# Designed miniproteins, single chains, continued (2): the designs that were tried, part 18

Each design is a single chain, and the fold is of that chain. pLDDT is the mean over its residues in the fold that is shown.

## One batch from the design tools (miniprotein)

Design m4592
Fold by ESMFold2-Fast:
Structure m4592 (fold): chain A 55 residues (1-55)
Amino acid sequence: KTWTPKSLAEFLGVSRPFAKKLLDGVRQQLSPAQIAELLEMEQLDTERLLKALGL
């Protein structure tokens, strides 16, 4: 229910900086498009990821 950068990185198999940027974006209430830009991802992939994580 509560993700840390470390636990999210381990769960997704991604780097801790990537997980931190994602969680920071969610905490700042950024749009999926803004989070996608921050993570250098496509918006639809970012939306699917956030939905899968319950964020």
Scores: mean pLDDT 80

Design m4593
Fold by ESMFold2-Fast:
Structure m4593 (fold): chain A 75 residues (1-75)
Amino acid sequence: SMLEELKKKIEEFIKKIKEALENKASWEEFLKLVQEAQEVLDKADPEAVLSDPEVMELLKEMLALIKEVAEKLKA
């Protein structure tokens, strides 16, 4: 289903963001990952996404990681 594909894509982005943080990737690499994640989310039905608790938990994790990137790059 589209939701299962979305879950898999979000999990892939979470993994890549974590790897980039551990490897001290460049600002440009982080921005590219965030842009790619945004493109995937823009294609999703917001009502379907918000009704799935697993998708919501994955989105919360991804947002927390993006905030962590922003804080580390601000320092």
Scores: mean pLDDT 76

Design m4594
Fold by ESMFold2-Fast:
Structure m4594 (fold): chain A 107 residues (1-107)
Amino acid sequence: DQIAQLQAQAEKYKALADKHKALLDAAKAGLKESAVDPDAALDRVIAAARATGSRSHQLIADLLERLRSDPEGGLRAAAISSENIYDGYLSLYNKLKQQADDLLKQA
């Protein structure tokens, strides 16, 4: 069923978008908290990124490890990267969902 396949692919990209949104939200929270405890804020975001099991999130975590001397800059870079990836996956989700909905309407 082509409709079922499109729906399954859409849900896959929605799940990936949600993981990147969670990291984006964590990075934004970390930026706010970095003025109080930059090391703890950075460690929380690194742990959140590694917990996803995603290669892209592992690369973000590795970047944050390298930027421990500039936790605010690192967290800002992580937020930007996560937002771009989130927007990309959300766009794919919306496109596939629309294709499935169009086929359902034509059936």
Scores: mean pLDDT 79

Design m4595
Fold by ESMFold2-Fast:
Order: sequence, then C-alpha cells, then structure tokens
Structure m4595 (fold): chain A 61 residues (1-61)
Amino acid sequence: SAMERAKERIAKVNELNKLILDSSITEQEFNAKLSALFNPEEQEIARKMYEQSLRSREEFG
C-alpha cells in the first residue's frame, strides 16, 4: 500500500538524519551507509544535503 511505501521512505529519511546529525561519524562512513540505504542518485542528493546542513545548521544558522 501507499502507506507501507511511505513508512519505508520515512525509515530511510530517519537514518539519513541520524547520519547527518552524528558528529562522530566520518564522511567516508557516512557515504558507505548511504550506499546501503540509497541508490546513486539519492546518495548524491543526500551528500549535498549533508554538506549544506553542516554549514547552515552547525550553530542553527
């Protein structure tokens, strides 16, 4: 069902947020986990989000 697909998507987004917010994880480990969770196109977008989030949200602005 659509709700089941949405749950899977939410789970992936939740894992991505954990990776972005985890200051102890290396960029290499981040990319490795992304490869397990996302396809190459999604990985590219997620990596850009990670870089921008570190800059923009480091001090919450």
Scores: mean pLDDT 70

Design m4596
Fold by ESMFold2-Fast:
Structure m4596 (fold): chain A 87 residues (1-87)
Amino acid sequence: MEDDFTKLDYVGSSLAKQLKEKYGNLRNLANASRDDFSLLDVNPVTGPLLFDAIQDFASGKIKSAEELSKRRYIGKKSANYIVENLS
């Protein structure tokens, strides 16, 4: 199935296109640097929090969608998408 970055909270069609063009998939995004991610048209508050949540799940610091959804500005939609694509 094609990765759909619009499933992430606060990611609209424009940002989703930028993420797909630069990283291709969520796993490549999880391996990116925070500085590299900040070059995209991300919201300065929700963007870093979403990036941190993706990296923390990919590194095994967070192990479930339920724990991800407890993070500020990370909803159940983002949490499920991260788990489905990084598990």
Scores: mean pLDDT 77

Design m4597
Fold by ESMFold2-Fast:
Formats: sequence, C-alpha cells, structure tokens
Structure m4597 (fold): chain A 84 residues (1-84)
Amino acid sequence: MAPAAAESDSADEILAKIEAAAAELARLARELGAPEEVIAEIEAAPAELRRLLEEGRVSRADLVRANHRALGEIEKARELLAAA
C-alpha cells in the first residue's frame, strides 16, 4: 500500500512517500497500458518536486497535497483495473 503523508512528517519523509506513490502509480499505469510518456512523467514527478522544494518554490504542505493527489490517482487506477 502506498503511504499517506501527514503535515507532521518531515520534508524528506513526505518526499519518500511521494516516491513510493509515484512508483505504485507508474506500475498501475503500465498495467492499464498507459503510453511510455505518461509513465515517464509519473516517474519524474518526485525529482521535480524535490527540485522545487530546494528552490523554495513549494512548501511542505504543497508536498503533502501532491502526495494525497497521487494516492487518489492510485485508487482511481485500481478501480479501473478492477472494472476490466
């Protein structure tokens, strides 16, 4: 199961959870037959978020929201696979 980030987590803990969520979402996207470009974007997202955090362009709260959005996409992907 992909881990859910909390606002009490450190930035590194949230980024680790985002990395885990991106890996799970990429796996589900492959099972759904998503294009390689979509899978590459999913796999690139954690590194981009880390870069934005290092530049001060996103907050820890922004990372928590990004993780929660990824978890929602994972649930949606699992529902699509279950419906097939």
Scores: mean pLDDT 81

Design m4598
Fold by ESMFold2-Fast:
Structure m4598 (fold): chain A 60 residues (1-60)
Amino acid sequence: MDRLEAVIERGVAAIEAQDRAGLEETIAEMRRLLAETKDPALRERVEAAIRTLEGQLAVL
């Protein structure tokens, strides 16, 4: 899904820029995507991405 890749790229950019607000917005968008997704493989990928970004937010 192109939208997931774009959101991940924005999250990485926010981490590199030390942009806490941008990272929080990215996590919120991923949670919205997770709520809309019924595909188990895509849900697992989104959940993994959320966990990774939340971990980065904790140390930002």
Scores: mean pLDDT 79

Design m4599
Fold by ESMFold2-Fast:
Structure m4599 (fold): chain A 83 residues (1-83)
Amino acid sequence: TEEVIQRLARLAGEAVELAESYDPEAGRRARQVVFDAILADPNSVEALAAAVREAIRLAREAGVPEEKVRELEDQLRRLLEEA
């Protein structure tokens, strides 16, 4: 559980960083979504997973290559299957 939360937080960071590198505004929005989720419920796999999905969506909108976006989506899917 704690390991899944740590891996979700790491994946969220990757999505935020990718979004920010293509569109600083999208990166700021993604970072805010992740921060808000952690503040609201830092131990919720469900809340963090939702924040990661939103960060990945913002990365896609920012113009991150589809190959990279799919990698993030696949990592999230695998993490949730293991939880």
Scores: mean pLDDT 84

Design m4600
Fold by ESMFold2-Fast:
Structure m4600 (fold): chain A 99 residues (1-99)
Amino acid sequence: SMAERQRRRNRELAARAAALSPDEARDLIASQESPEAAGIMAAGLAEGLARRRGLDEALDVVLETAALLHEKDPEKARAAFLAGADQLSQLGRERLEAM
């Protein structure tokens, strides 16, 4: 279905961002056509970093990414920050529930 194709595409975007360095991911997030796509990639970056480096470092990278985007594209910056922060909040809640 169209919805299944969109969900698969969104998962592929997030997975691609999760595998990149922060600088490479920022460039890709900035190049996205829509704030929605930028948010999906930012969430993927946040998850990948949180699993490798921890929640605090992942949050710092999300904030830096949003700050760098803000002057050129405030809508993408906002989407990246909100999606990244939401992803980190979910991971933090899962870790608390597992304790």
Scores: mean pLDDT 80

Design m4601
Fold by ESMFold2-Fast:
Order: structure tokens, then sequence, then C-alpha cells
Structure m4601 (fold): chain A 110 residues (1-110)
């Protein structure tokens, strides 16, 4: 249902980076990691073209979490570093940036 709803929204607005981000989150929760990665990558592409740094930061943060779950720590580290960069560029709260920094530190210890 959630996937079908998001796909219907994307049929009407294919450049909706936030909808691709949410689609990635749903696939990640379902354990569909390849579909989650593809959805996050699509969100990144659209947000990058629009200079939507908040959505870029969120997409990289969720990718970092996904790679961490897959034990791909080098990719998780790279994704978290990009998330922090874009969160700072977007002027996001210190609390949001702190969570990404904590996850980065945990990945670097593995």
Amino acid sequence: EEVEKLLAELEKDPDNAEAYLRLGDVYFKQGKFDEAIASYERAIKIAEEKKDYKTLGLAYFHLGNLYFVLLEFDKAIESYKKAIEYFEKAGMSEEDIRLAKANLANAEKM
C-alpha cells in the first residue's frame, strides 16, 4: 500500500525527490536493499539538480544507515560525511548534524 501510493505520486510528479526518499525508506524497512539504494540515488539526483541540500543530506544519511546495516562501513562513512556536509550547507539544526556525526564515529570504529 505505501509503495503503491508513493509510486502513484511519482507517476504524477516524477521529479519529487522527497517521494523517492520516502520510497527508499519503505524499501529499507522491508529489507529490499537494492530497491532502497536505487530510490535514494534517484532522490539524490533530483535534489542535486534542484540544489535541495536538506533532501541531499537526508538521502545520504539514510544511505549511510543502510550501508551500516549491510556492514559496508567504508560506504557508510562516505555517505555520513556527505550527509554532514549537506546538512551544514542546508543550515540544519546542530542536533540533526550531531546524530549524523555520532553515526559516522560508530562506523569509523568498525
Scores: mean pLDDT 88

Design m4602
Fold by ESMFold2-Fast:
Structure m4602 (fold): chain A 68 residues (1-68)
Amino acid sequence: SGTSEKEALKNILEQLKKAKKEDTETLIEIIKYLQENGLIDEKLAQEIIDLLKEEKLDEAIELVEQAL
């Protein structure tokens, strides 16, 4: 449901805002977990993961905010 996805995205947003560059791998694992449990869309999860792999934390934050 949209409510569960919104809560997952809010949690991701909070983690991204507090993240250091060294936390990128942990954030990717969290996003994969949420996607595997159907709490986030696969395409959106992929876009966030790609930004995190490039260390583009600010762009990842903007993407998640737009999805909320």
Scores: mean pLDDT 81

Design m4603
Fold by ESMFold2-Fast:
Structure m4603 (fold): chain A 106 residues (1-106)
Amino acid sequence: MEIVEKLTPEQREKLREALIKFLEELFNAYKEVIDDADTLTPEEARARFKERRKQLIENLDVPEEIRKFLLDAFDKGESPSDIAYRLGLDEVIKAIEELRKKLLEE
């Protein structure tokens, strides 16, 4: 993809590692909101998760162009899988599939 194609091989590898770490942190944030589900309405839970996701993206060690892309994509309601597919990072797509499987088995 054009954004990722503009990165050096070293920047692309760092982006892959940062996105995998982000997905793990995003998964943990989702779990934290679920743990509070008995005290939250569905609307409140969604709002808390969206805020936590935004904070995680803002703290990512990624190029500013990628950070803005992630914020825009999630604001438009794109799934993590759709975003990873658009970035062309197969390892990130695989990580999302593994995290999804773990969530469904818990």
Scores: mean pLDDT 70

Design m4604
Fold by ESMFold2-Fast:
Structure m4604 (fold): chain A 82 residues (1-82)
Amino acid sequence: GAELGEEGARLGEEGRAVEGGRKASEAAIKAGEETGEYSKGTGIALKGIGGMTGYDFKIESREESGRIAAEAGREAAELARS
């Protein structure tokens, strides 16, 4: 669980916002299910999707979309460790 969130964060930091956001969102959903923190997990997953879609629709720069994906990945990893 935590490892997937950390991978999402790494990909986001590398500017791979789509891949990073996808893994961060998957990690957040899994962490929410495993901890029972469904609302928190869903919120983090939506943040990851926001980073991914912001880049896809060219609303956000690669750097900003990557930053959002990285934050979501880190938050998902923290939730998985809680």
Scores: mean pLDDT 76

Design m4605
Fold by ESMFold2-Fast:
Structure m4605 (fold): chain A 86 residues (1-86)
Amino acid sequence: MLEEEILRKAAEAGKAAKTDEEFNKAGKEISEEIKKRVSDELERGVIEVGAAEAAKAAYEGKPVEEAVKIGLEAAREARRALEALL
């Protein structure tokens, strides 16, 4: 739930960005929100990956709902990769 909420915010921020500067600023704001709301280091990393992919997909023109799904898939693969390293 929290993960999906953050990914949706990232997608909406990406959709709202009209320039690379606005996109980078939105990315920094979402990253800072994740650091404040997610205390677990591994979960933080997973959500950061998902949020970045969701924001990028929306910035590139995908609908918010599709961008959120892309972010969730990216987060799942990041979790799988990190768990395989541990």
Scores: mean pLDDT 83

Design m4606
Fold by ESMFold2-Fast:
Structure m4606 (fold): chain A 81 residues (1-81)
Amino acid sequence: SALEEELKKLLAELSELIKKYKYDPSKETNRELGQLYAEFLETASEAKEALAKGDYEKAKELIERLKEILREFKKTMEELS
């Protein structure tokens, strides 16, 4: 579905940001980045569950939340570079 493809694209964008800024979530001690990364993964997990249950309204809301988290993650990475 379009929502499943959008979720995959957001996960790919996070991966690209991690690579671009050389962020290592296993070694990073920056609290704000760590919280944003954790929130993204948890929200993505909830979005996958909503899609699996056919709850497309909830999945759409969670995907929009993922976009906001990703925007904040990118902004924080840019400010720390």
Scores: mean pLDDT 84

Design m4607
Fold by ESMFold2-Fast:
Structure m4607 (fold): chain A 120 residues (1-120)
Amino acid sequence: MAEKIKEALLKLGVSEELAEKLAELYERSQPAMEAGELAEVTEEDKEILIKVLEEIGAPKEAIELLKTGTITGYGIHVTEEGKVVILIHLESSQQVITVVLDPENKSVTVSVSQVNPAPA
């Protein structure tokens, strides 16, 4: 699975160094994701995520939100179709940045959503 992430990133034009680093983030996130949780983010992990988003051409607002926000957790998974999905949870806004990498169509989708858009 880590090899699938590296292959997807390379196909989308991300550098080999960043592709390897994101594959390592994937491997480190798996125990938390198996437990239904998100993995903890270090400052180094945050820098890797920012650089990956910059290399794939993510919207400036999403990159700036990630740079200024406090990250509560991340998760990376690969779909049955071979898409790579990155989830980044932010503390201050209850927001999630979702990145979907589609290496077959050479497309990247970045969205920002609220975790709880209608609190009681």
Scores: mean pLDDT 78

Design m4608
Fold by ESMFold2-Fast:
Structure m4608 (fold): chain A 94 residues (1-94)
Amino acid sequence: SHAAELAKQLASFEAAVAELRARAPELSTDQYRRAAATLLGLMLHEAERDPRVPAAARERLRALYDAVMAATTKEELDAQLDAALGVLREIAAG
């Protein structure tokens, strides 16, 4: 089902963000930003490929991707990743 596909995708991204956070002490801010940008870019790409995802949700993910690229601290990057997971949870809930 569409709901099961979205739930599986959300779980995968939540796991990926958790793994990145676990590695935060071992990464520079630049390395962390690059990894966060890659994850958020994948979230945005999947949302843009699915016509069932509302345009407003895709726009929010794009804005968060731009915010990640401008972020200067790991704390800012964590906030952007949390916000992106929030958007994916809203998409999964319908």
Scores: mean pLDDT 87

Design m4609
Fold by ESMFold2-Fast:
Formats: structure tokens, sequence, C-alpha cells
Structure m4609 (fold): chain A 66 residues (1-66)
């Protein structure tokens, strides 16, 4: 998903505002569980670290609670 790739890139760049916005859009479109799957898949495809995956998943979980 292009939206999930944007979220992962925002996490990598330390852009907290963009990361939260993309996370909210992912949760709205897919629901929290599928948004987490999309983010994990995008981060793995981009070759990012487990730390980046963990931070991106946390952003999705936080957006799902708001």
Amino acid sequence: SELARKLVEAIRNGDREAALQYARELVEKYGIDKAIEEVRNAAKELGYSDETIRRAVLAVRLAGLE
C-alpha cells in the first residue's frame, strides 16, 4: 500500500505529525489489524529495521486508540 509506505518513510524521517496523519488514514481505511499488516509488509519490502517496523506499528496502535 502506498499509504503504508508513506507512513514508514515518515517514521524513518522522524516526522511525527505526518506519521500520525498517515496512521489515522490507514486505520480509517483498513481497521487497526489490517493497517498493522500493511505497515509491516511495506517496511519489510523497503528493507527497514525491526526498530522502524516496531515504531510504525506503535503509530498505528496509537491512531486506533484516538
Scores: mean pLDDT 82

Design m4610
Fold by ESMFold2-Fast:
Structure m4610 (fold): chain A 85 residues (1-85)
Amino acid sequence: MAGTTKLGDTTVTVNADGSARAVSESEDKKITLEAQNARVGEEAEGTLTIETKDKKIIAKVKARLVQGDNGPGLEVVEAEVIEEK
């Protein structure tokens, strides 16, 4: 199912092709979670990127698409840091 949900400072977008993106952005920090083939109740492989003024951290994650009362959301089930710069 395709849709966009806003949860506080986080915007979650799920596309009809199963790609999903969650972005939380502030002046000093940007967190992006991207997943491919996200489906309700299934674990999908994704990438979590945390960008700050001084660092960029990339983690490989497993994310689960959940159907909430206000639309689709992404839940991080597992995370493994693969790069820090």
Scores: mean pLDDT 72

Design m4611
Fold by ESMFold2-Fast:
Structure m4611 (fold): chain A 79 residues (1-79)
Amino acid sequence: DREAQEKAQPKRGLEFLQLSGGVIIVLKENPNASDDDILKQAKKYAKENPEGAIKEALEALKKEKAQSLVKRAEEILKE
C-alpha cells in the first residue's frame, strides 16, 4: 500500500549479480569444480544469460543457506 517499492540501483552494479548467479549455477551443476573453472564458466553464463544469472543470485540470497556461495563468488571476483 504505502510506497515501499523503489527503483533500487545496486552500488556494485549488475555485473556482480550476474557473475554471482553464474557461479551459483555452475556450482549446482559441478559442486566439485575449482575456483578457476567456476569463474570461467560463470563469466560465460553471465554474458549469455545475464537475466537467468541474476534470478539465480536473488533466489540464493533469499535462502540464507546459499550465503557461502555468494561470499565465495565475491572473493573470486575480488581476485
Scores: mean pLDDT 64

Design m4612
Fold by ESMFold2-Fast:
Parts: structure tokens; sequence; C-alpha cells
Structure m4612 (fold): chain A 62 residues (1-62)
């Protein structure tokens, strides 16, 4: 959904993983990340693999 693009834009720190821009900290996990989702409050980003498993959660500019 739009959260993927919004998470990339408002994170302020971006790492490209496929077509998704992730916070720089997310590069520390497996390069199999396919999706990310911004939390409802906009303060965290959760990254997912191609199977929909949550891999990690990162603060947005914490």
Amino acid sequence: GPEHAMAAEIAGRKVLFGDVVLPAAAKAITPGVQYLELSEDGKTVTVYDANGNALATYPVEG
C-alpha cells in the first residue's frame, strides 16, 4: 500500500532494497527484504521478506 512509499520518503535515511527504500539501519539485515510498512503513528518501519515474514522493526529518525 502507500505506506511503503511513505515509509521511504519520511524516514529521511534511505537504503535501496529492490524497489523499496529502507532506512539505513535496515541494511544490517538479510538482503531478502522485499517490503516495508510504516506504523500508524509514523514512528517505526517494519521490514518484511518476500513471504510476508516480519524481519525487523526500526525507528524512524530516532
Scores: mean pLDDT 52

Design m4613
Fold by ESMFold2-Fast:
Structure m4613 (fold): chain A 70 residues (1-70)
Amino acid sequence: SKELEDALSEVLSQLAAKMTELGVPTEKRQAIAMEVSRLWQQLADEQPDDVDGIRQRSLEYGEKLLQEVV
C-alpha cells in the first residue's frame, strides 16, 4: 500500500540522515538499508495493518545495526 511505501521511505531517510551524521561508509550504509528493507518486508507480510509497529521495529533494528558499525 502507499502508506507502507511512504513509511518505509521515511524510515530509510531517517536512518540515512543518521548514517551521514555518524560518517558511516557507503558499503555499510547500503548493507544496513538492505537489512532494514528485508525486515520491513517480513513484518509487512506478517502484520500489514500494523504500520506503526512495522515502522518502530524497523527503525529499532536499523539503530541496532548502526551501533555495531560505529
Scores: mean pLDDT 82

Design m4614
Fold by ESMFold2-Fast:
Structure m4614 (fold): chain A 74 residues (1-74)
Amino acid sequence: MEKEREAKEAAERKKKQAEELIEKHTELARKYAEEAAKSDKSQVPKYVGEAIRHIGEGVQAKIEARQFERKVEE
């Protein structure tokens, strides 16, 4: 019983961390998109690439959050 409780608490902590990562990557993607709009034409591809990368990282974190959520509910 204690082992099951510790596993549940660990899964809840991991879910919270993943949710925080989603928030951070969403904010970074927005920041890089704004920098792209403000930057010289030569720098636009770099900032657009960073924004897309952070969107991808956010999606990955969301998938992980859902996996931890299912484990907590189980």
Scores: mean pLDDT 76

Design m4615
Fold by ESMFold2-Fast:
Structure m4615 (fold): chain A 96 residues (1-96)
Amino acid sequence: GDMTKKLFDKLQALVKEAQNLADEAQKILDSGDGTIARGIALILQAIGLQFEIELISKKLLSLGYPKSDVDELMKRGTQAINEAIKNAKKLLEQAL
């Protein structure tokens, strides 16, 4: 039981981190102070978070955690990752 709870808490934290990354990317984009290096860094962070979310989600499902709860968090995480990448790409276009 303890392993599944810790992994679920970790998944929730990663999803929150992805949401914060999307918000950070939007804030930098809105400031007009974005750089090519910062845009690339945001994309790399988003890719890393996506891999961690996928790995933890697969592990939770393998341990019999409720699929509906894992799927909802994966959906929120994926939406946040996609938004972060979209905003980072716009940042790169503005910095060029």
Scores: mean pLDDT 89

Design m4616
Fold by ESMFold2-Fast:
Structure m4616 (fold): chain A 64 residues (1-64)
Amino acid sequence: PRVEVRLRGDLAEVVTEGAGKRFVSVVPASLAEAAAEGMLKFAEAGLEVMEQAQLIGQLMGASL
């Protein structure tokens, strides 16, 4: 996965890309680095878990 941080005044755009998916999260600039690291680790560890969860559609439908 790839994570890119773009600062916009008091806000930061955290762009996370992996497994053909792209997510853009807007966070306070003070949290940008922590958010980017968290999203990268989640994406790396979660890719296989997310694929397995997609095979069990009811779990993804019942949980956020």
Scores: mean pLDDT 65

Design m4617
Fold by ESMFold2-Fast:
Structure m4617 (fold): chain A 84 residues (1-84)
Amino acid sequence: KEEQIKKAIEVAVETYLEMVRVRDQGPEKVAEILRRGANKMLEILKDLPSEEQNLLVGKFIQEVVDAVRNKLSEEELRERLEKI
């Protein structure tokens, strides 16, 4: 469980970095990256109960979206994700 959550956090951080990289290409590109990241997080967490998967991925997505909106550093995002 802990190793799966840690791996999902790494995917959330990578998703954030890719969203920042493609920000200038428009909201459709950013949304595609976010959807891809969400699917990867769900795959990593697939052995957890469905309700726990949805709750954790939802929280990770919310933190990633907030980080993109507020131009947070990778370190600040990672700290927020680790507190979930």
Scores: mean pLDDT 83

Design m4618
Fold by ESMFold2-Fast:
Structure m4618 (fold): chain A 69 residues (1-69)
Amino acid sequence: SEIYKKAEEITEKLKPLAEELGISESLVFEAALMALLGASKEDIVEELVKRGVSKEKAEKLVEAIYKEL
């Protein structure tokens, strides 16, 4: 699907940032899918925090994802 392809492209582009932030590529992919499906930045940050990412790192990742939409 186009959404899946776009999520993969975002994940690949953000790989260096994910490595810097210590966030797995699988989690970046899930966050990108949530954004492409219309989830708010706040909802995605909350999900990342529930999965062990600090709020500051989650916010940085989500801002980067939204710039790629």
Scores: mean pLDDT 89

Design m4619
Fold by ESMFold2-Fast:
Structure m4619 (fold): chain A 81 residues (1-81)
Amino acid sequence: MEKEEAKKIYEETTNPEAQAAASGAIKAAEMGDKESAKLGVEGAKRAEKSTDVAVQVGSALLGIGAAVEAGIKAGKVVDTI
């Protein structure tokens, strides 16, 4: 599950940018958005592999952005109930 993979990255990573992206992926998974959770996990993995700090930060922000989009979609569904 995407949440379990994101949680593992969050707990095991020493990269703060990867940890931030993993945190976003966990939140997206909790909201039921598996696609945004997968993007967050991918962003965290890219941040871990990068040796360039700007690329690490950018990858983490992309993962967090996907999680925020999931939250907006979940909010719109609740507003239509």
Scores: mean pLDDT 69

Design m4620
Fold by ESMFold2-Fast:
Structure m4620 (fold): chain A 71 residues (1-71)
Amino acid sequence: MDEIVEKMVSFLRSLNLSRERLIEAVEAFDPAAPADPARPSVQYYLHEFLSKYAPEHAAELARRILERLRE
């Protein structure tokens, strides 16, 4: 579980977005919302990643990613 959080945090930080924009996007994440592959966003990447690795824990992982980004 921690490995998934760290991988996603590292990926999000590689997107060259500000810390504030990353936090805002993760806070707005809804695991039930559809993701548009033609217009990739932080929410799109979170949805794709969490759906593949831990769909049953998506909300908990998003919360932990948010906490890690706030550090």
Scores: mean pLDDT 71

Design m4621
Fold by ESMFold2-Fast:
Structure m4621 (fold): chain A 81 residues (1-81)
Amino acid sequence: MLSKEQLLEEGRTLIEALRALIERARERPLSVPEESAARLVAAEGLLVAEELKATGDPELIELAEELEEAAEELLRLLEAQ
């Protein structure tokens, strides 16, 4: 397992990536390659969120919930496209 510090850094990096993709998807339709990449990032976000919640650490659980919210929002935007 990564250290708590590394898990926080990884989770924050994924949230920033997801937020950037959400903003892009809101401004214009994503191309097929962009949509495929966005779906992979969202799937990774959900997987990492599950791992963070499994630790039982309140700070990591809070980050996991934020990560899940961002990933689910991106997936909803892609389905609406």
Scores: mean pLDDT 83

Design m4622
Fold by ESMFold2-Fast:
Structure m4622 (fold): chain A 75 residues (1-75)
Amino acid sequence: VPLEELTPEQKEIVEKAAEKGIEMIRQGKTLSEAVDEAIKLAEKLAEEKGLTPEQRDIVIQKTAELVYEEYLKLL
């Protein structure tokens, strides 16, 4: 499934998880710590919503991507 075809539910999970990582970066945490915590939250939310392993992988990948993109904007 193309990343652009994320469902509204998948987008909500990605945005919420990425926001967690971005907040950690703003608090002076490392990019690595922020990405790890964002991924953990994305995994938890995906599991709670009953996403398939393939959908979970997409959500995790997109969450890490958004945290990284926002990190670059803060430099």
Scores: mean pLDDT 80

Design m4623
Fold by ESMFold2-Fast:
Structure m4623 (fold): chain A 70 residues (1-70)
Amino acid sequence: MSLEEIKEELRKLDTDGDGTVSIEDAVKLAEELGVDPEEARELLESMDFNGDGKVSVETAATVLYLLSQR
């Protein structure tokens, strides 16, 4: 799956249209992509500098894409 395809799937999870997705929703997509959900969660939480449980679509897409290439 390409980075752009992952971005489009994450944009569908951005129900508020604010350009962010919950770590929970990003982790669920990671599992669908065959990525280890715990590894994805740990990395996404490390990028959640505000501790609000959300990351940007761009950040989530990059993390999931890189993990899918391993």
Scores: mean pLDDT 78

Design m4624
Fold by ESMFold2-Fast:
Structure m4624 (fold): chain A 84 residues (1-84)
Amino acid sequence: VELSDEDIDRAAGLLVRLVAPRKKISLEKAREIIRRVARDEPLTEEEKEVLATAAEVASGKKYTPEEAVQALRDGLRSTAEAQK
């Protein structure tokens, strides 16, 4: 999935908000995570943990790091289609 800078910023902002109850991350770090997921690039263990935490906070269900990465990728595609 190829995202515009605005789509990346929007997704990064959502990630920051979802993680905020558990851990505060910078918008820049969130943007990097979003970009790596969108490009299907490998993430660090810390980045995967952030995504798993965000997915758990958003859904109330436990996610593996791999499931969280896939959920975010699907969410980014959905966001790119639903929000212009």
Scores: mean pLDDT 74

Design m4625
Fold by ESMFold2-Fast:
Structure m4625 (fold): chain A 77 residues (1-77)
Amino acid sequence: EEEREKELQVFFDIIEALRRHLEEARKKAKTEESLKRLEIAEKVLDKAEELAKNGASADEIRKFMTEEYEELEKKVK
């Protein structure tokens, strides 16, 4: 219970850190393709947070993020 809440809090902290990295990358991005990739990555983080708030397990959220990043790689490569 409290362990679960701590796990989710750490997860949210990690997401915020990743968002800040994406924001910095966005400022340096010079192509529409790069900007589009960063936009999709940010939306993946937004969806992961929504899943966590809706009661999804940490394992489910991790799997979701992994699958979404794999799809993102396919679209770019």
Scores: mean pLDDT 72

Design m4626
Fold by ESMFold2-Fast:
Parts: structure tokens; C-alpha cells; sequence
Structure m4626 (fold): chain A 100 residues (1-100)
């Protein structure tokens, strides 16, 4: 599934950001977003599209907050760019899920 592949890429990018950041608040937010993405993948595998969409929308809100926090704390440019890509991929996933 294109949706599942994009969510796996989001998870990989979030794990990379988690490994690069030294900020404990950002680490906790990234861990929570990863948990939401993992749960969304599980609901997709079960065919529960509405629940998956809700979880991806929550993950996007988390990523938007993480991106804002990273900018405010002058995080490494690589972390900022990863979070920007994560937001883009999550927005694409939401649009794909709405077409189901």
C-alpha cells in the first residue's frame, strides 16, 4: 500500500530525528508521534480507515508542534528538515486516506 509505505517512511524519519536531537521535550513528542504512526499502520492493516485517519491527523498535529518547538530551540538544521518532510508526508497520507 502506498499509504503504508509513506507511514513507514514517516516512522523512519522520526526515528532519525529522535537520534539527532538532544532536547528531552522534543524526544518525548517524537516518541508519541511514532506511537501514533505505529497505531495508524495497525488500523490500516485491519481495514479501519476512519481510525487510521484520526491517528494520522493527530500525528500531523504532533509534527506541527515538534517543528515549531525545533525552530524555537534552534535545533540542528537536519532535525528541522526531517520534521518538515514528516509534515509533508503526513499531509499526503491524510489526502490519500480521505479518497478511500
Amino acid sequence: SEIEEKLEEVKKLLEEALSLTKDPELKEILKKIIELVDLAIEYLKKGNIEEALTLVELALKGAEYAYKLALEKNEDEKVIEILKEVKKLLEEVIELLKKE
Scores: mean pLDDT 90

